# Ledger of designs, part 33: designed miniproteins, single chains, continued (2)

Each design is a single chain, and the fold is of that chain. pLDDT is the mean over its residues in the fold that is shown.

## One batch from the design tools (miniprotein)

Design m5119
Fold by ESMFold2-Fast:
Structure m5119 (fold): chain A 73 residues (1-73)
Amino acid sequence: SALAKKIAEAIARDPFLIRHPEVVREVLEELLPEEAEEVLKLIAPFMRPASHTSAEERARARERIREIIREHT
C-alpha cells in the first residue's frame, strides 16, 4: 500500500531505527497491524541490528516510530 511504502521509506532513512528492528516490529504490530507485515518486508534489506538495545534506546525508538506513524496517518 501507499501508506506502507511511505512509512517504510521513513524508517529505512532513519539510521537509529534500522539498528532496532525488534522495536520497530513491536510498535508497527501495535499501531498498524494491517500494514505491519508489508512495512517489515519493505525495510528488511535495510536493517542493521545492534547486538544490544538499552531501555533508553528502546524508548527513543518507540517515540520515533510513533511520530512517523502519526505523521502519515
Scores: mean pLDDT 86

Design m5120
Fold by ESMFold2-Fast:
Structure m5120 (fold): chain A 87 residues (1-87)
Amino acid sequence: VVLTREPLTIKLKPGERVTLVAAEPGVYRITVLKGTVLIYNPALGFGAVLKEGESLDVEVPRPGDRILLVNPSKEEAEVRVEFLEPL
């Protein structure tokens, strides 16, 4: 999934993994609307677990950098990704 300046909502099935690829460098806010989501940025060695209602601002310094979203649970998860500002 390609991240742009447009807000995006992603649904994750149980056990599903989604790779987000930044088209534009910037700060992106990831908000968990439903369920539990693991967020990984492998280039920065960063990982976080977010639960429903929690959000995390992720810095993506280069075009093509990747954020991994994983639903580790047996329930559907849903996240919103919003572009906040350019880097």
Scores: mean pLDDT 79

Design m5121
Fold by ESMFold2-Fast:
Structure m5121 (fold): chain A 65 residues (1-65)
Amino acid sequence: SMRQQQAKQRLQEKVETYKKNRDFLKEILEKYKDTLSDRERRALENAIKNSEEMIKKYEEQIAKL
């Protein structure tokens, strides 16, 4: 249905946004690995993990449509 297609597109956009943010955070972590404090490193690693978990959740929702 059109509603399912629109819902799928919105979820796909969310997946792509989280993937872009995840990749950006990974680049920051790698680029500044020698200058980041332990706190900053943990914050970035947690943000990456949260983005990956959100990607999985949205991909699972897409699969159910």
Scores: mean pLDDT 88

Design m5122
Fold by ESMFold2-Fast:
Structure m5122 (fold): chain A 69 residues (1-69)
Amino acid sequence: MEDLSIDELLEKLDKIIKEIKENRTEELEKQLKEIIEELSRKYVSLNPELSEEDVKKAIEEEVEKELKE
């Protein structure tokens, strides 16, 4: 994966969420997990006191909320 900014990762996340809402595939689920992991790492790099696991869980909860509408 390219070294993307947080804004670019958020745009990519939004696109994948929209695609999953229309047609949920195993490939899209893998891409979603990869983006969540990259976002978590980027947030931790900016705030090293944060746990990667806690950030990842927070992002996953937000994604689930968006998927539910």
Scores: mean pLDDT 78

Design m5123
Fold by ESMFold2-Fast:
Structure m5123 (fold): chain A 95 residues (1-95)
Amino acid sequence: QSNYQQGQQYRQQGLDLHNQQQYDQASQYYGQAIDLYLQSGNLQQASLTLSFLAGTHLNNQQYDLAIQYAQRSLDLDPSNVGSRSILLLAQRLKQ
């Protein structure tokens, strides 16, 4: 559906910006993708994109935000191994 396809486009733009180390812009595009996935009821894609957002904050040394978004990802999909790994790593690095 339209919101799902737009969500995929924003997630891809976020990923491209993350790979260019444009973390603040990547976070903005991931946020747009998450909203569109949630509106379309695609909870697994929303969880996955929250995992990417958490990873972007982790790479930007924003550990509290990485923890927050990894937790939100796990609230939508408790089986998301990537989010669990980001959560544990961010908690250790916050010290």
Scores: mean pLDDT 89

Design m5124
Fold by ESMFold2-Fast:
Structure m5124 (fold): chain A 104 residues (1-104)
Amino acid sequence: SELAELAKKNKVKIYAPEEFREPLTELGFEVVDSLEELKKAPNPIAIVKAEDFKGQAAELFLKYNIPVIVYDPEGKVKVKSDDLATVVNSLEEMIEKLRELLSR
């Protein structure tokens, strides 16, 4: 994937829910399972589920100034997207947001 090659060139690491980790790794992304490893990356990105967004994980990512993509296919999150947190409702929107973050 051109997107995965761009991520690798820019030293991007992605924190993702367990069900996204293997698919993202197969697409060529570097996936991490801890905030400590994510913070070591020059360009960290976090993906979280809607049900985890108002949990401690989202607060920690925002406190560390890490961009957060909130995956919400059911449209249950009623919060506005801000500079560090973006709500997406489909896998296509998630990929487009990843492309935007990698093009900065």
Scores: mean pLDDT 74

Design m5125
Fold by ESMFold2-Fast:
Structure m5125 (fold): chain A 76 residues (1-76)
Amino acid sequence: MDAILEQAYRAGAEAAARNAERLIALDGKDPEQARRMLVTLATLAVHETLGPENLTKETHDAAVAGAEAELARALA
């Protein structure tokens, strides 16, 4: 995997971990809103960590995957 995709994945996972309590509470009440928030957090994490020039479909998808994996671990 390209180093930039690994960085995007970690950035998304870390963003979800920092917001885990809020995401878990929201998932229990409105799972669709929780998913929208997770995607927003992942997008912001890529922008902040890699810069806007590196916000591509691939880095976005990697960050969302990282955030989803972290939320799944927190819900288990």
Scores: mean pLDDT 83

Design m5126
Fold by ESMFold2-Fast:
Formats: structure tokens, C-alpha cells, sequence
Structure m5126 (fold): chain A 66 residues (1-66)
């Protein structure tokens, strides 16, 4: 299913990165989604609920926990 606001995601690859500085999110880290923008098929710009930071992720880079 598509990623939606309120979802809790886990990083499952070494590819998700913060858009501001391209800092990689550690594999196994979790975060809550505040907003979603699909920028290409299966590619998303997400805003983190915890701090408002933005990350670029592919659909295969994360798993939905709740």
C-alpha cells in the first residue's frame, strides 16, 4: 500500500537520505511520516513528524510498521 501521513516506517536499506545534506538514515531506524509527496513512481519526499526534516526514499527502502 502507498505510504501515508501517520505511518511509522523502518529503514531497510542504506539508501534513504536527508534532502538538506544527503546524510544517510541508519538502516533499522524508525520514523513517523508527517507528509508525503510522490516525486516519481515509487519515489517519495517525506517529512518527518519528529523534527520536520525531509528525506528522500524509494518504496523498497522502507517497511511500514503501523
Amino acid sequence: SPIKPGDTLRVITERPALTQDLTLLPKGSTFTVASVKEIAPGEYLLTLAEDGRRILVGESDVEILS
Scores: mean pLDDT 78

Design m5127
Fold by ESMFold2-Fast:
Structure m5127 (fold): chain A 61 residues (1-61)
Amino acid sequence: GAMAEAERHYQAALDAARAGDFVTAWEHLKRAEEAYRKAGVPEDEIKSRIQELAEEFARAQ
């Protein structure tokens, strides 16, 4: 389902960021955001999840 798709992209973004591949990480972040929206996740929760991911990107740099 859309939620499982969102979680896969979220994890892929984290894995890519930890590997230093920020182009791939950014692409998966965008796909995760869209999949969360399709799954009916509230916008404030999506923003919170994306913010957590952005913080991980900053830590991986």
Scores: mean pLDDT 83

Design m5128
Fold by ESMFold2-Fast:
Structure m5128 (fold): chain A 79 residues (1-79)
Amino acid sequence: MSPSELVDELVEGIKNRDSKKIKEVTKQLLEMNYIPLEDIRRLAEELGWSVAKTLSLIGDLMDAVLNNESNKSIEDILK
């Protein structure tokens, strides 16, 4: 799956508050060396967030996945 497709799946997961989907997509994003800035900007635009807020959230989600945190941790990040 491309970075663009993963970002689209992440948008869907966040909008639907699907913690399982968010966790699975974030894990796949972690396996990539780089996420294009344009895809991060698109994610921010689709969610109505600033780029800074979007980058912070992606970092928090990646940390949660790396630490094998529960789906509840994903929900708490999205609050």
Scores: mean pLDDT 77

Design m5129
Fold by ESMFold2-Fast:
Structure m5129 (fold): chain A 75 residues (1-75)
Amino acid sequence: SKEELEEQIKTFEEDLKKAIEYLKENPDEEVEKRFLEVTKGLIEQMKEAVKDYPELLERVKKIEEELEKFKEELE
């Protein structure tokens, strides 16, 4: 349902911020690479799941932008 997807996105947004903060405090190149690969896959799946809901799709795109900014900070 749309409500279930909204809740999943909210959880994803919160978890992403916590994970990025953790990795900034505990740098590990192997963990960072794994995190980026796994999270990118999850974002791709989420985009497909919310494609019919423009508001939710925009939120997922913002999540992707936050991940890309983190990746750029890692070199």
Scores: mean pLDDT 85

Design m5130
Fold by ESMFold2-Fast:
Structure m5130 (fold): chain A 90 residues (1-90)
Amino acid sequence: DWRPYYEKGLEYYKKGEYKKAVEYFNKAFELIMEKYGPNGTLEDPELALDLFFKAAEAARKINDTLGLNIFGSEAKDIAKKYGLKLPKLP
């Protein structure tokens, strides 16, 4: 399950430990891709959107341009697919 890694990533994100936050958000992303694939239907699209949005913010804080682009694209795709309001990405 990806949710424990998302929760752990949030703990590091709140502490300002963005590099560790990105590591845990990456693990959550891997598990989402393994279970649902790129075209799968998510059970919790709002939580996945929050994950990818915060992962993009954390990547930006550590100058991880690749991570920012990947997580930012996933956030946009989820928002579009599920009709969710996308927060303004950094």
Scores: mean pLDDT 77

Design m5131
Fold by ESMFold2-Fast:
Structure m5131 (fold): chain A 88 residues (1-88)
Amino acid sequence: EAEEHLEKARAARDEGNFKEAIEHIGKAASIAGLSNPKVIEELEALAEAARAAGQEEVAAHLEKAVEYAKAGNDEAAADALVEALEAA
């Protein structure tokens, strides 16, 4: 379920485990789509958490993923999410 992956992403974010959080958001997005409002909310929250934690490269890629997802550009959003995962 997409919701189960979003819950796991939130738990990983709370632990500061950005790699696991990104992986779970990716799983949720594969089910619900990156432009899904709940997926976008978790991407925004994760980008804020990464920025607050000093993970500037991860935050920048997640911020780009949010921009593309809100624009409905799922391909560019997915590419940005992969870049965030590689930086984490």
Scores: mean pLDDT 86

Design m5132
Fold by ESMFold2-Fast:
Structure m5132 (fold): chain A 85 residues (1-85)
Amino acid sequence: SPREEVERMIAQLEELAAQLKAAIDAGDWERALQLLAEITALIERLRDLLDKHFSEEERRAVYARLAPIVADIQARLAAALAALA
């Protein structure tokens, strides 16, 4: 179901965010950049799924759950870019 797919995508985002942190901590910037691309692609697919299959109220509830994950990913993105400079 679309709801089960959203839950899987959220879990994948959490896992990719954890892997990104590990790559940054290891100084593996090439792996970090690869993970950033995967995270970006997954977020775009998730937004498309939400827009096509969920009501406005349901989308707002999911976006509220995603906000801290996205904020964490963006903070890690900024850290990765700073480490490359």
Scores: mean pLDDT 82

Design m5133
Fold by ESMFold2-Fast:
Structure m5133 (fold): chain A 91 residues (1-91)
Amino acid sequence: SETEALARELAERYRADLEGTVERLSQEEGVSRRTIEVALRVLAGAPDAVEAMREALETRAKQFGASREELERALREAAELLGVPVAELVR
């Protein structure tokens, strides 16, 4: 609960810097802005977000030809900007 509240606060606090990174990653790596937005929901502690993120990673990689490594890199970068650990989510 405290971790969820902190994650939401950090996401809101650093949103401007994260938005710039999202734009760069979605354009350069072909990772959709939608995938990054789902990652932000996971970091904010949304219910059912862990399984939703895992499914989104697999679906996105298959649907758009993006590698799982590319998607994991985007998630790790978003987590770094928010200051939230996502090791278990990214695997």
Scores: mean pLDDT 54

Design m5134
Fold by ESMFold2-Fast:
Structure m5134 (fold): chain A 76 residues (1-76)
Amino acid sequence: SLPPVFGVALVIAHLFFNSDKEFQESFLKAVEKMFGKEAAEKIKNAKNPQELAWLLIELTDGDLGKLIRLLNLFGK
């Protein structure tokens, strides 16, 4: 089975790819503020939800709290 953090990262990735361009830009700005411009650029260049989920785990070092903070951007 996949690690628990992969489930959360994959949910975030699917929410991002199913969002409109304006919300995607807002999410990328939040990522830039939290993790820097290089992190935001890596996420912007992700081609599919699976690739984005792996990048989210790398950028957060698997920190569930940071992943939940990103997930909460979609709950508002």
Scores: mean pLDDT 82

Design m5135
Fold by ESMFold2-Fast:
Structure m5135 (fold): chain A 83 residues (1-83)
Amino acid sequence: SHLEEALRAAERAAELSSDPDLAQAIVGTTRKAVEAIKAGNKVEAARYSTALGLLVTQADIFGETEAAEAGRRALRHLKRAVE
């Protein structure tokens, strides 16, 4: 499922990040987005997807290109889960 793929991509982003706080935030935020989508809570799903996008931007700024790419895969799977 797209939700399982989103969580796997977020876990991969965390593995690729050298920043433990960023890694924890990416996985935790993606998990909250997944739960919001499962609950049909569009407002929370949008909030957590936006928050994940900001974390991906942070990874890019710090040169963590592979972590950022994995985070973008998580975002794409979240988007497909709500289409």
Scores: mean pLDDT 89

Design m5136
Fold by ESMFold2-Fast:
Structure m5136 (fold): chain A 97 residues (1-97)
Amino acid sequence: MEKARELIEEAKKRLQEAEELLEKNASKLSPLDAADASGYLSQARIYIKEAEEYLEKDPEKAIELAEKALEYIDQAEETIKLGLEKYQQQQLKKLLE
């Protein structure tokens, strides 16, 4: 239970940070990259909610669900990072024009 609770709290914190990162950078991302990142974060939120529901009933299942949430957060963060790299390259191209 304690490990499951800690992992859920970590996932909740990282989800909030990733959502803030996406909101801050949404205008710099392509519509597709923004949609993909948003989709991953939505999946992470669902898994966190399910993990909280299983916390008292099945702590091992709660851990599994929280780990899945963290995987989706990682995917969202990578999507944002790659999208920002594309934006930076486009800005550099405009400066060289």
Scores: mean pLDDT 87

Design m5137
Fold by ESMFold2-Fast:
Structure m5137 (fold): chain A 78 residues (1-78)
Amino acid sequence: LPPITKEDSEKARERIRYAASQLREQGKLEELEKLLKGAAEFAYKQKDKGLLESIKETAEEEGLEEVAKLAEEYLKEL
């Protein structure tokens, strides 16, 4: 697989942050949880430790225990 570029990684992070922010403001916690689970899987596949840490922090702030646990487990595997 060709390596993901630094620019592609940054765009993915911005898109995820934007979508998460919108869902948080709208109180759509179920959609937020689904988005963050997918984002955590993506970050794990890309070995993006910074994105996983950001996802964990957001999940902890919103009380999404399953997502926080998933992100922490992925961080331990990296």
Scores: mean pLDDT 77

Design m5138
Fold by ESMFold2-Fast:
Order: C-alpha cells, then structure tokens, then sequence
Structure m5138 (fold): chain A 83 residues (1-83)
C-alpha cells in the first residue's frame, strides 16, 4: 500500500523509502512493457540493480513531461554505467 509506505517515510523509516522506490520502479517497468517500450523498461531494471534511484526518477520525469531527447540520453547513460 503506497499510502502506508508514504506515512512510514514521513516518520523517518528509511526501509519504507527503499520499499517505495522499488515499488515505483517495478510499476514503471510493467507500464513501459505494456506500452511496448522494452528498452526503457530494461533501463529502469538496470538502474534498480545498480541502486541508481536518481536515474529512475529522471526517467519517470522525462517520460511524464514528454522529453524524448532527455529520455534517450538518460537510457544511454544507464546502459554505459553497467558495460
């Protein structure tokens, strides 16, 4: 439950913050796969494996704002980090 996790985060629960970040990443992966955006979903999985929450947040924002060039650049940066 996202609402319960947000309340725990407000109380200073760092594990709840990690759980929320993981759930958000998993929901984004599922959504992008449903949209046929396989490369974007793979980039989020890769960022999650590397604990790169900043890149996941940037991908979500770029997608939400329709910034296709920024989205592509962030994907490439994630792919380059893991080699």
Amino acid sequence: DLEELRKRIQEGDEKAREELNKKRAEELIERFREEGKERLAEAIELALENKDDTSITKLELAHHLGLEESLEAIIEEIEEKVK
Scores: mean pLDDT 75

Design m5139
Fold by ESMFold2-Fast:
Structure m5139 (fold): chain A 75 residues (1-75)
Amino acid sequence: ADEAVSAARQIVRHARSRGVPEKEVVEAIGKALGVEAKNVEELEKNIEKLVKEGVPSEEIIQKVADAAGAVLAKK
């Protein structure tokens, strides 16, 4: 499995465990990555596309973590 996809899945799961609705965290991450995603499946597909286009997995993971952290901080 791609490292960025796995990290995004884990980060979304963590945010949900902290009481954030999945839709809100997925939409925030999608916006940070410049992609449209309404669910985890669409988010994973868009991350796979970014990796194939040569975006470093570390950069994707950092943007995902920052976006999810911002949503958590607003609660």
Scores: mean pLDDT 81

Design m5140
Fold by ESMFold2-Fast:
Structure m5140 (fold): chain A 86 residues (1-86)
Amino acid sequence: SRAAADERIRAWARRQGLSEAEIETIKAMLDIFKLEATEAVLDRLVAILRRSGEAIKKKYEENPEAFEEAFKNSPKLQQEFTKEVL
């Protein structure tokens, strides 16, 4: 369930020392990209956030719908994401 996924993310995040804002950003990325909250996926998302986090986080917070649409229509963004997560 989504609630169980949220608890797994929060338990993992406490181990990594993540803020609530970082947790919400990771949850949003999981929803946008339709990913399971496994430890391997979470580690890769944190790596992406640390390398591109300010830009990705700001774009998502400014307009989540436009970000999702841009991602779906951008082979370059999909390829860069796939290399880091998949």
Scores: mean pLDDT 63

Design m5141
Fold by ESMFold2-Fast:
Structure m5141 (fold): chain A 88 residues (1-88)
Amino acid sequence: KIVPIDVDEETRQKIINKFKEKLKKAKSLEDIMDVFESLTPEEKAIVLQFLDENPELRKATDELAAELGRPALRDSVEMRLLAYKKLL
């Protein structure tokens, strides 16, 4: 269940930018998941909300899941994070 997070734009951008920089250094799916799992529950929720709000990322996630022969995984955290990493 996605619960809307009432956080100011500065705090949201700071969390997203920190996550983005860590994600850029990731070399594998395991590294990507390690970065995500290192986040607090609040930071994880902010990142997932950010991913869900981006229609270009949603399209990229659907395309990546289909390309990998795993269209059923398009809603998985792993596919969304892989697609976001590909856009960086």
Scores: mean pLDDT 75

Design m5142
Fold by ESMFold2-Fast:
Structure m5142 (fold): chain A 70 residues (1-70)
Amino acid sequence: MEKLIEEAKELLDKSGPEAFARRMRIAFELVERGVSVEELKEIGKETGDPFFSFAAMIRELDEEAAKLLA
């Protein structure tokens, strides 16, 4: 997990479609690994990468939907 976060931080210094796609894949991978909303928000703050903040928002919406359907 920490290795993926470190890789995402390194990719912020790179430009281009490949770097963009890899940052998206890292954010998606962290969501699939069950990283909490709080952790995703912290990663987003630390990296400055909007994909982590977006992933956190989607996860919050899923939790609220589950609550409403309970």
Scores: mean pLDDT 71

Design m5143
Fold by ESMFold2-Fast:
Structure m5143 (fold): chain A 112 residues (1-112)
Amino acid sequence: ETLEDLPPGTEITVTIEADSYEEAKKLAQKAVEELRKRVTDPELQARIEGLANIALSLAIDAAEKGIPEVSLEKDGVRVSAYTTEEGYGVGKAEFVTPAGVRIRFEVKLKKK
């Protein structure tokens, strides 16, 4: 029922595909709301919101700048970003909860 009750090694991936920033933001907010309802720890709720915001920001930067694939891991958060040949920006952010559940946000946003 809650994310903390899921077995270690469980992976949850939220995939957001949008043709506009406003659509991507709306879908990200809805996904965060749904995941936060499954979490009892306020710190973990805040981390999930932060993860979604990181993935969204990376997708926007990739869509605007046109970047080759970049990957970085810092403070338990793994991030990656790249621009597709079609001009979509992709941003990914993931972490593993204390219970061993992996949560990943992947945002694909069309360049305007």
Scores: mean pLDDT 81

Design m5144
Fold by ESMFold2-Fast:
Structure m5144 (fold): chain A 100 residues (1-100)
Amino acid sequence: MKELLERNLEEVRRLLELVNNIEKLKEEMEKEKDKGKKIALDTMVIGIENYIKEQKEKLKKNKEKASMEEVNEKELEELEKSDPEEFIRKAMEIAAKVLI
C-alpha cells in the first residue's frame, strides 16, 4: 500500500510539472511571430497533452486497483471477526501461494 501510494504521488508530481510546462509553451506560442517556430511549439503542445492524457488514464487504473486491494484487506479483517474458521482457511490459502 505505502509503496503504491508513493509511486502514485511521484507520477502526480510529474504530471503537474508537465501541465505547468504546457501552459508556458502555450504562452510562448501565442507570443511567437515566426510561423515555423509557432508550428513547432504547437506540435510539442499536442504531443505533451496526449502524453498527459495517457498518464492520467494509467493513474486512474492504479487508483482503482489500490482501492480494490484496500477493500479486500478490510473484508479479511471483517471475516476474522465474523467467521474465524473461514478467515484461517483463506489466510492459509494466501500463505501457501507465497510459500510455493
Scores: mean pLDDT 61

Design m5145
Fold by ESMFold2-Fast:
Structure m5145 (fold): chain A 84 residues (1-84)
Amino acid sequence: DKVLPLLIEKYNKNPSEDTLFLLQETLTSIILSGNQEKINLLVKELPKIQDPRSLDTIEYHLNQLEGNPLFEPAREKLEETKEK
């Protein structure tokens, strides 16, 4: 699904509350889906996320899913992205 990369690009170029809301909703939906392909897309696109609030949304949901190995690559990539 191209929605996540497009929302990240749109927000990075032209930040707006509407785009941020859609991005946070999309991130939440991906994590809560438990879908491997969607989570792999999140891991790939995660380093492009510049907004701390979007990173906080990811962190919040991943903390609720602690101990699930499906989300380990996403946790590693989140930490890597926060080390800017």
Scores: mean pLDDT 82

Design m5146
Fold by ESMFold2-Fast:
Structure m5146 (fold): chain A 102 residues (1-102)
Amino acid sequence: EEEERRRERLAGAVLVGVSLAIDAGMTKIPEELYKILKELVEKGSPGIQAAARELLKGIEVKDVSYEEVKEAMRKGARALGMTDEEIERFLAEWDRAVEELL
C-alpha cells in the first residue's frame, strides 16, 4: 500500500515533467523514458494509465538527451509561472522519480 502510493507519486512526477516538455513543443523522448511511460500504461493506477496513454499519442522515441528533455521542461514550467528555484527543485525530484522507475 505505501509502496504503491510511493510509485504513484513517482509516476505522477514523471508524467507532469513530460507534459511540461510537450507543452513547450517537444515531440521526442529518449528510449528509457518511453519505456517508463509504456510501463505506466500497463501497471499504473487508472488515472496514471490514462495520462501516460495521452502523452504517448504525441511523442516518438529518438536519440534525445535527458538534458534536452529537462530544458523543454524548464521552458514549459516558466510558461506556467514557476520560479527558477521551483523549477530546479522539481527537476531534482523528476530525476529521482525517473531513476527509481527505471
Scores: mean pLDDT 83

Design m5147
Fold by ESMFold2-Fast:
Structure m5147 (fold): chain A 68 residues (1-68)
Amino acid sequence: MSVEEEMREVGERVVAWAKENNLSEEEKELLLGIFAHEVREALRKAGYSEEEVERIVRELVEEMKRLL
């Protein structure tokens, strides 16, 4: 499994957790920000280029926003 695929799976689990805990809109926005930061760090450590990191983060955050 690629790091990108692993981060997508983490995002889906985070969305499920947020829904189960009835997070406010403000808490959801904070959670998205934390997730974006963690994904950037994971991808950078895995050797992804800055262009790839920003593209993947954008895609995953947009997907999570649709699911939240």
Scores: mean pLDDT 83

Design m5148
Fold by ESMFold2-Fast:
Structure m5148 (fold): chain A 53 residues (1-53)
Amino acid sequence: GLTPEQARELVIRLFTDPSLRDEWLRLQAEHPELVEAVAAQDWERVARILNSL
C-alpha cells in the first residue's frame, strides 16, 4: 500500500500532470472524503483512503 509520503507525491502528480486531470476529477466526484483529507493536509488519511480503492 501507499505510505503517507507516497500518497502526497501521487496527489501532487495528479495536480501537476495535465494527462491525469480527468482521473483526479473522477476521484473527487466518487470520493469526496479524499478531497477533505487533501484540503486538511492529512496525508495519513489520504493514504488510507487511496489504499482502500
Scores: mean pLDDT 81

Design m5149
Fold by ESMFold2-Fast:
Structure m5149 (fold): chain A 93 residues (1-93)
Amino acid sequence: SKKEKIKKIYEEILELFSEAYRAVQAGDEAAFDEAMDKILELAEKYLSPEQVEEVKKLIEEFRKTDFKSPQEKIEALRKLMEKVKEILQKELE
């Protein structure tokens, strides 16, 4: 069903955010960018064009931000994850 597919994507995206979190902690910018690109690829494959545009804008705003500390970047990443979760959750309602 569509709900089962979205649930699997939700779980995959949460795993990718966990990978992004570990990458920020390790200072691994390449691993972080790979995780962000994979999140966007999943969004483009399974979400509506409007939802894809929302996710893309959130990731672009994050990437344009010059973070003063790893802690600030981690906090912003947590907020990005929550916003993406909200977009996905609308498909499960």
Scores: mean pLDDT 82

Design m5150
Fold by ESMFold2-Fast:
Structure m5150 (fold): chain A 90 residues (1-90)
Amino acid sequence: MSPEELRARIAEKEAEAAAAYEAYKANPSEEAEKRLVEAAAEIGVLLAEYRLALGEAPETVEAKMEELLESLRAEGELGERIAEALEEKL
């Protein structure tokens, strides 16, 4: 995908994640949490693909993704679940 196409997909997934987050806040359930976690993890994957499409070295992208995973794990249980889902997809 081109960087332009990846930006469009990131925007689409950000809207999806925002909707999932509102649903989770309205009715905190394992199903709602799972949907939010999956949407957020997919955004992380698209961000990695976007960086690669911009010509960033794979090792640089990997380091940035590791920093993101560490940041997510520091935010608590929800962040840790997002980090686990993202790491599984990377």
Scores: mean pLDDT 82

Design m5151
Fold by ESMFold2-Fast:
Structure m5151 (fold): chain A 81 residues (1-81)
Amino acid sequence: SAEDQAQRRALGERIAAALMARYRETGRPPSPAEFRAIALAEIAASDARPALKAEMRAQVEAMSDEELALYVRILLHEERA
């Protein structure tokens, strides 16, 4: 639904913002382990529906270290554009 898409987008933006805050704090890209910890914490703290939280948690937990590193590289590139 449009509401589910909006919640997914908001949660994605929340995770991206938290990753960027970590980058600004440390001066280095978040590691895959830091990505998982940050993303799972933001998902848990979100007001999104329980089913959407479970889906997004499963997606993050299923991502490889290489996929998480690629996501961080893309995010940092877009922030510099």
Scores: mean pLDDT 85

Design m5152
Fold by ESMFold2-Fast:
Structure m5152 (fold): chain A 99 residues (1-99)
Amino acid sequence: SALERAREQARRRTEGLLYAAELLNRPSIVVLLTAPSEEEKEAMAEAAREELERRGIRVLGVYFTSDEEKLREIAERVEKAAEENKEKVAAIVVSDVPV
């Protein structure tokens, strides 16, 4: 189904980003996802959250935005939280798919 494919894509995307973050020794992660529908956006966000939490990474929040300034603010917040708490921290951002 479309929802199952969306969840699997989110899991794979999150796993790849986690691998890259570990390789680069980065404690802060922003998982950027895109989905065409509200249902797929929610399903992808849930799948990404589950993968992050399974690996012991704290999720600060889930955001639905494509605004570059908001994305920068989210990234800065995640980086600050990781530095202050000496822990691995993530945010999930889901944007609209270009039609």
Scores: mean pLDDT 85

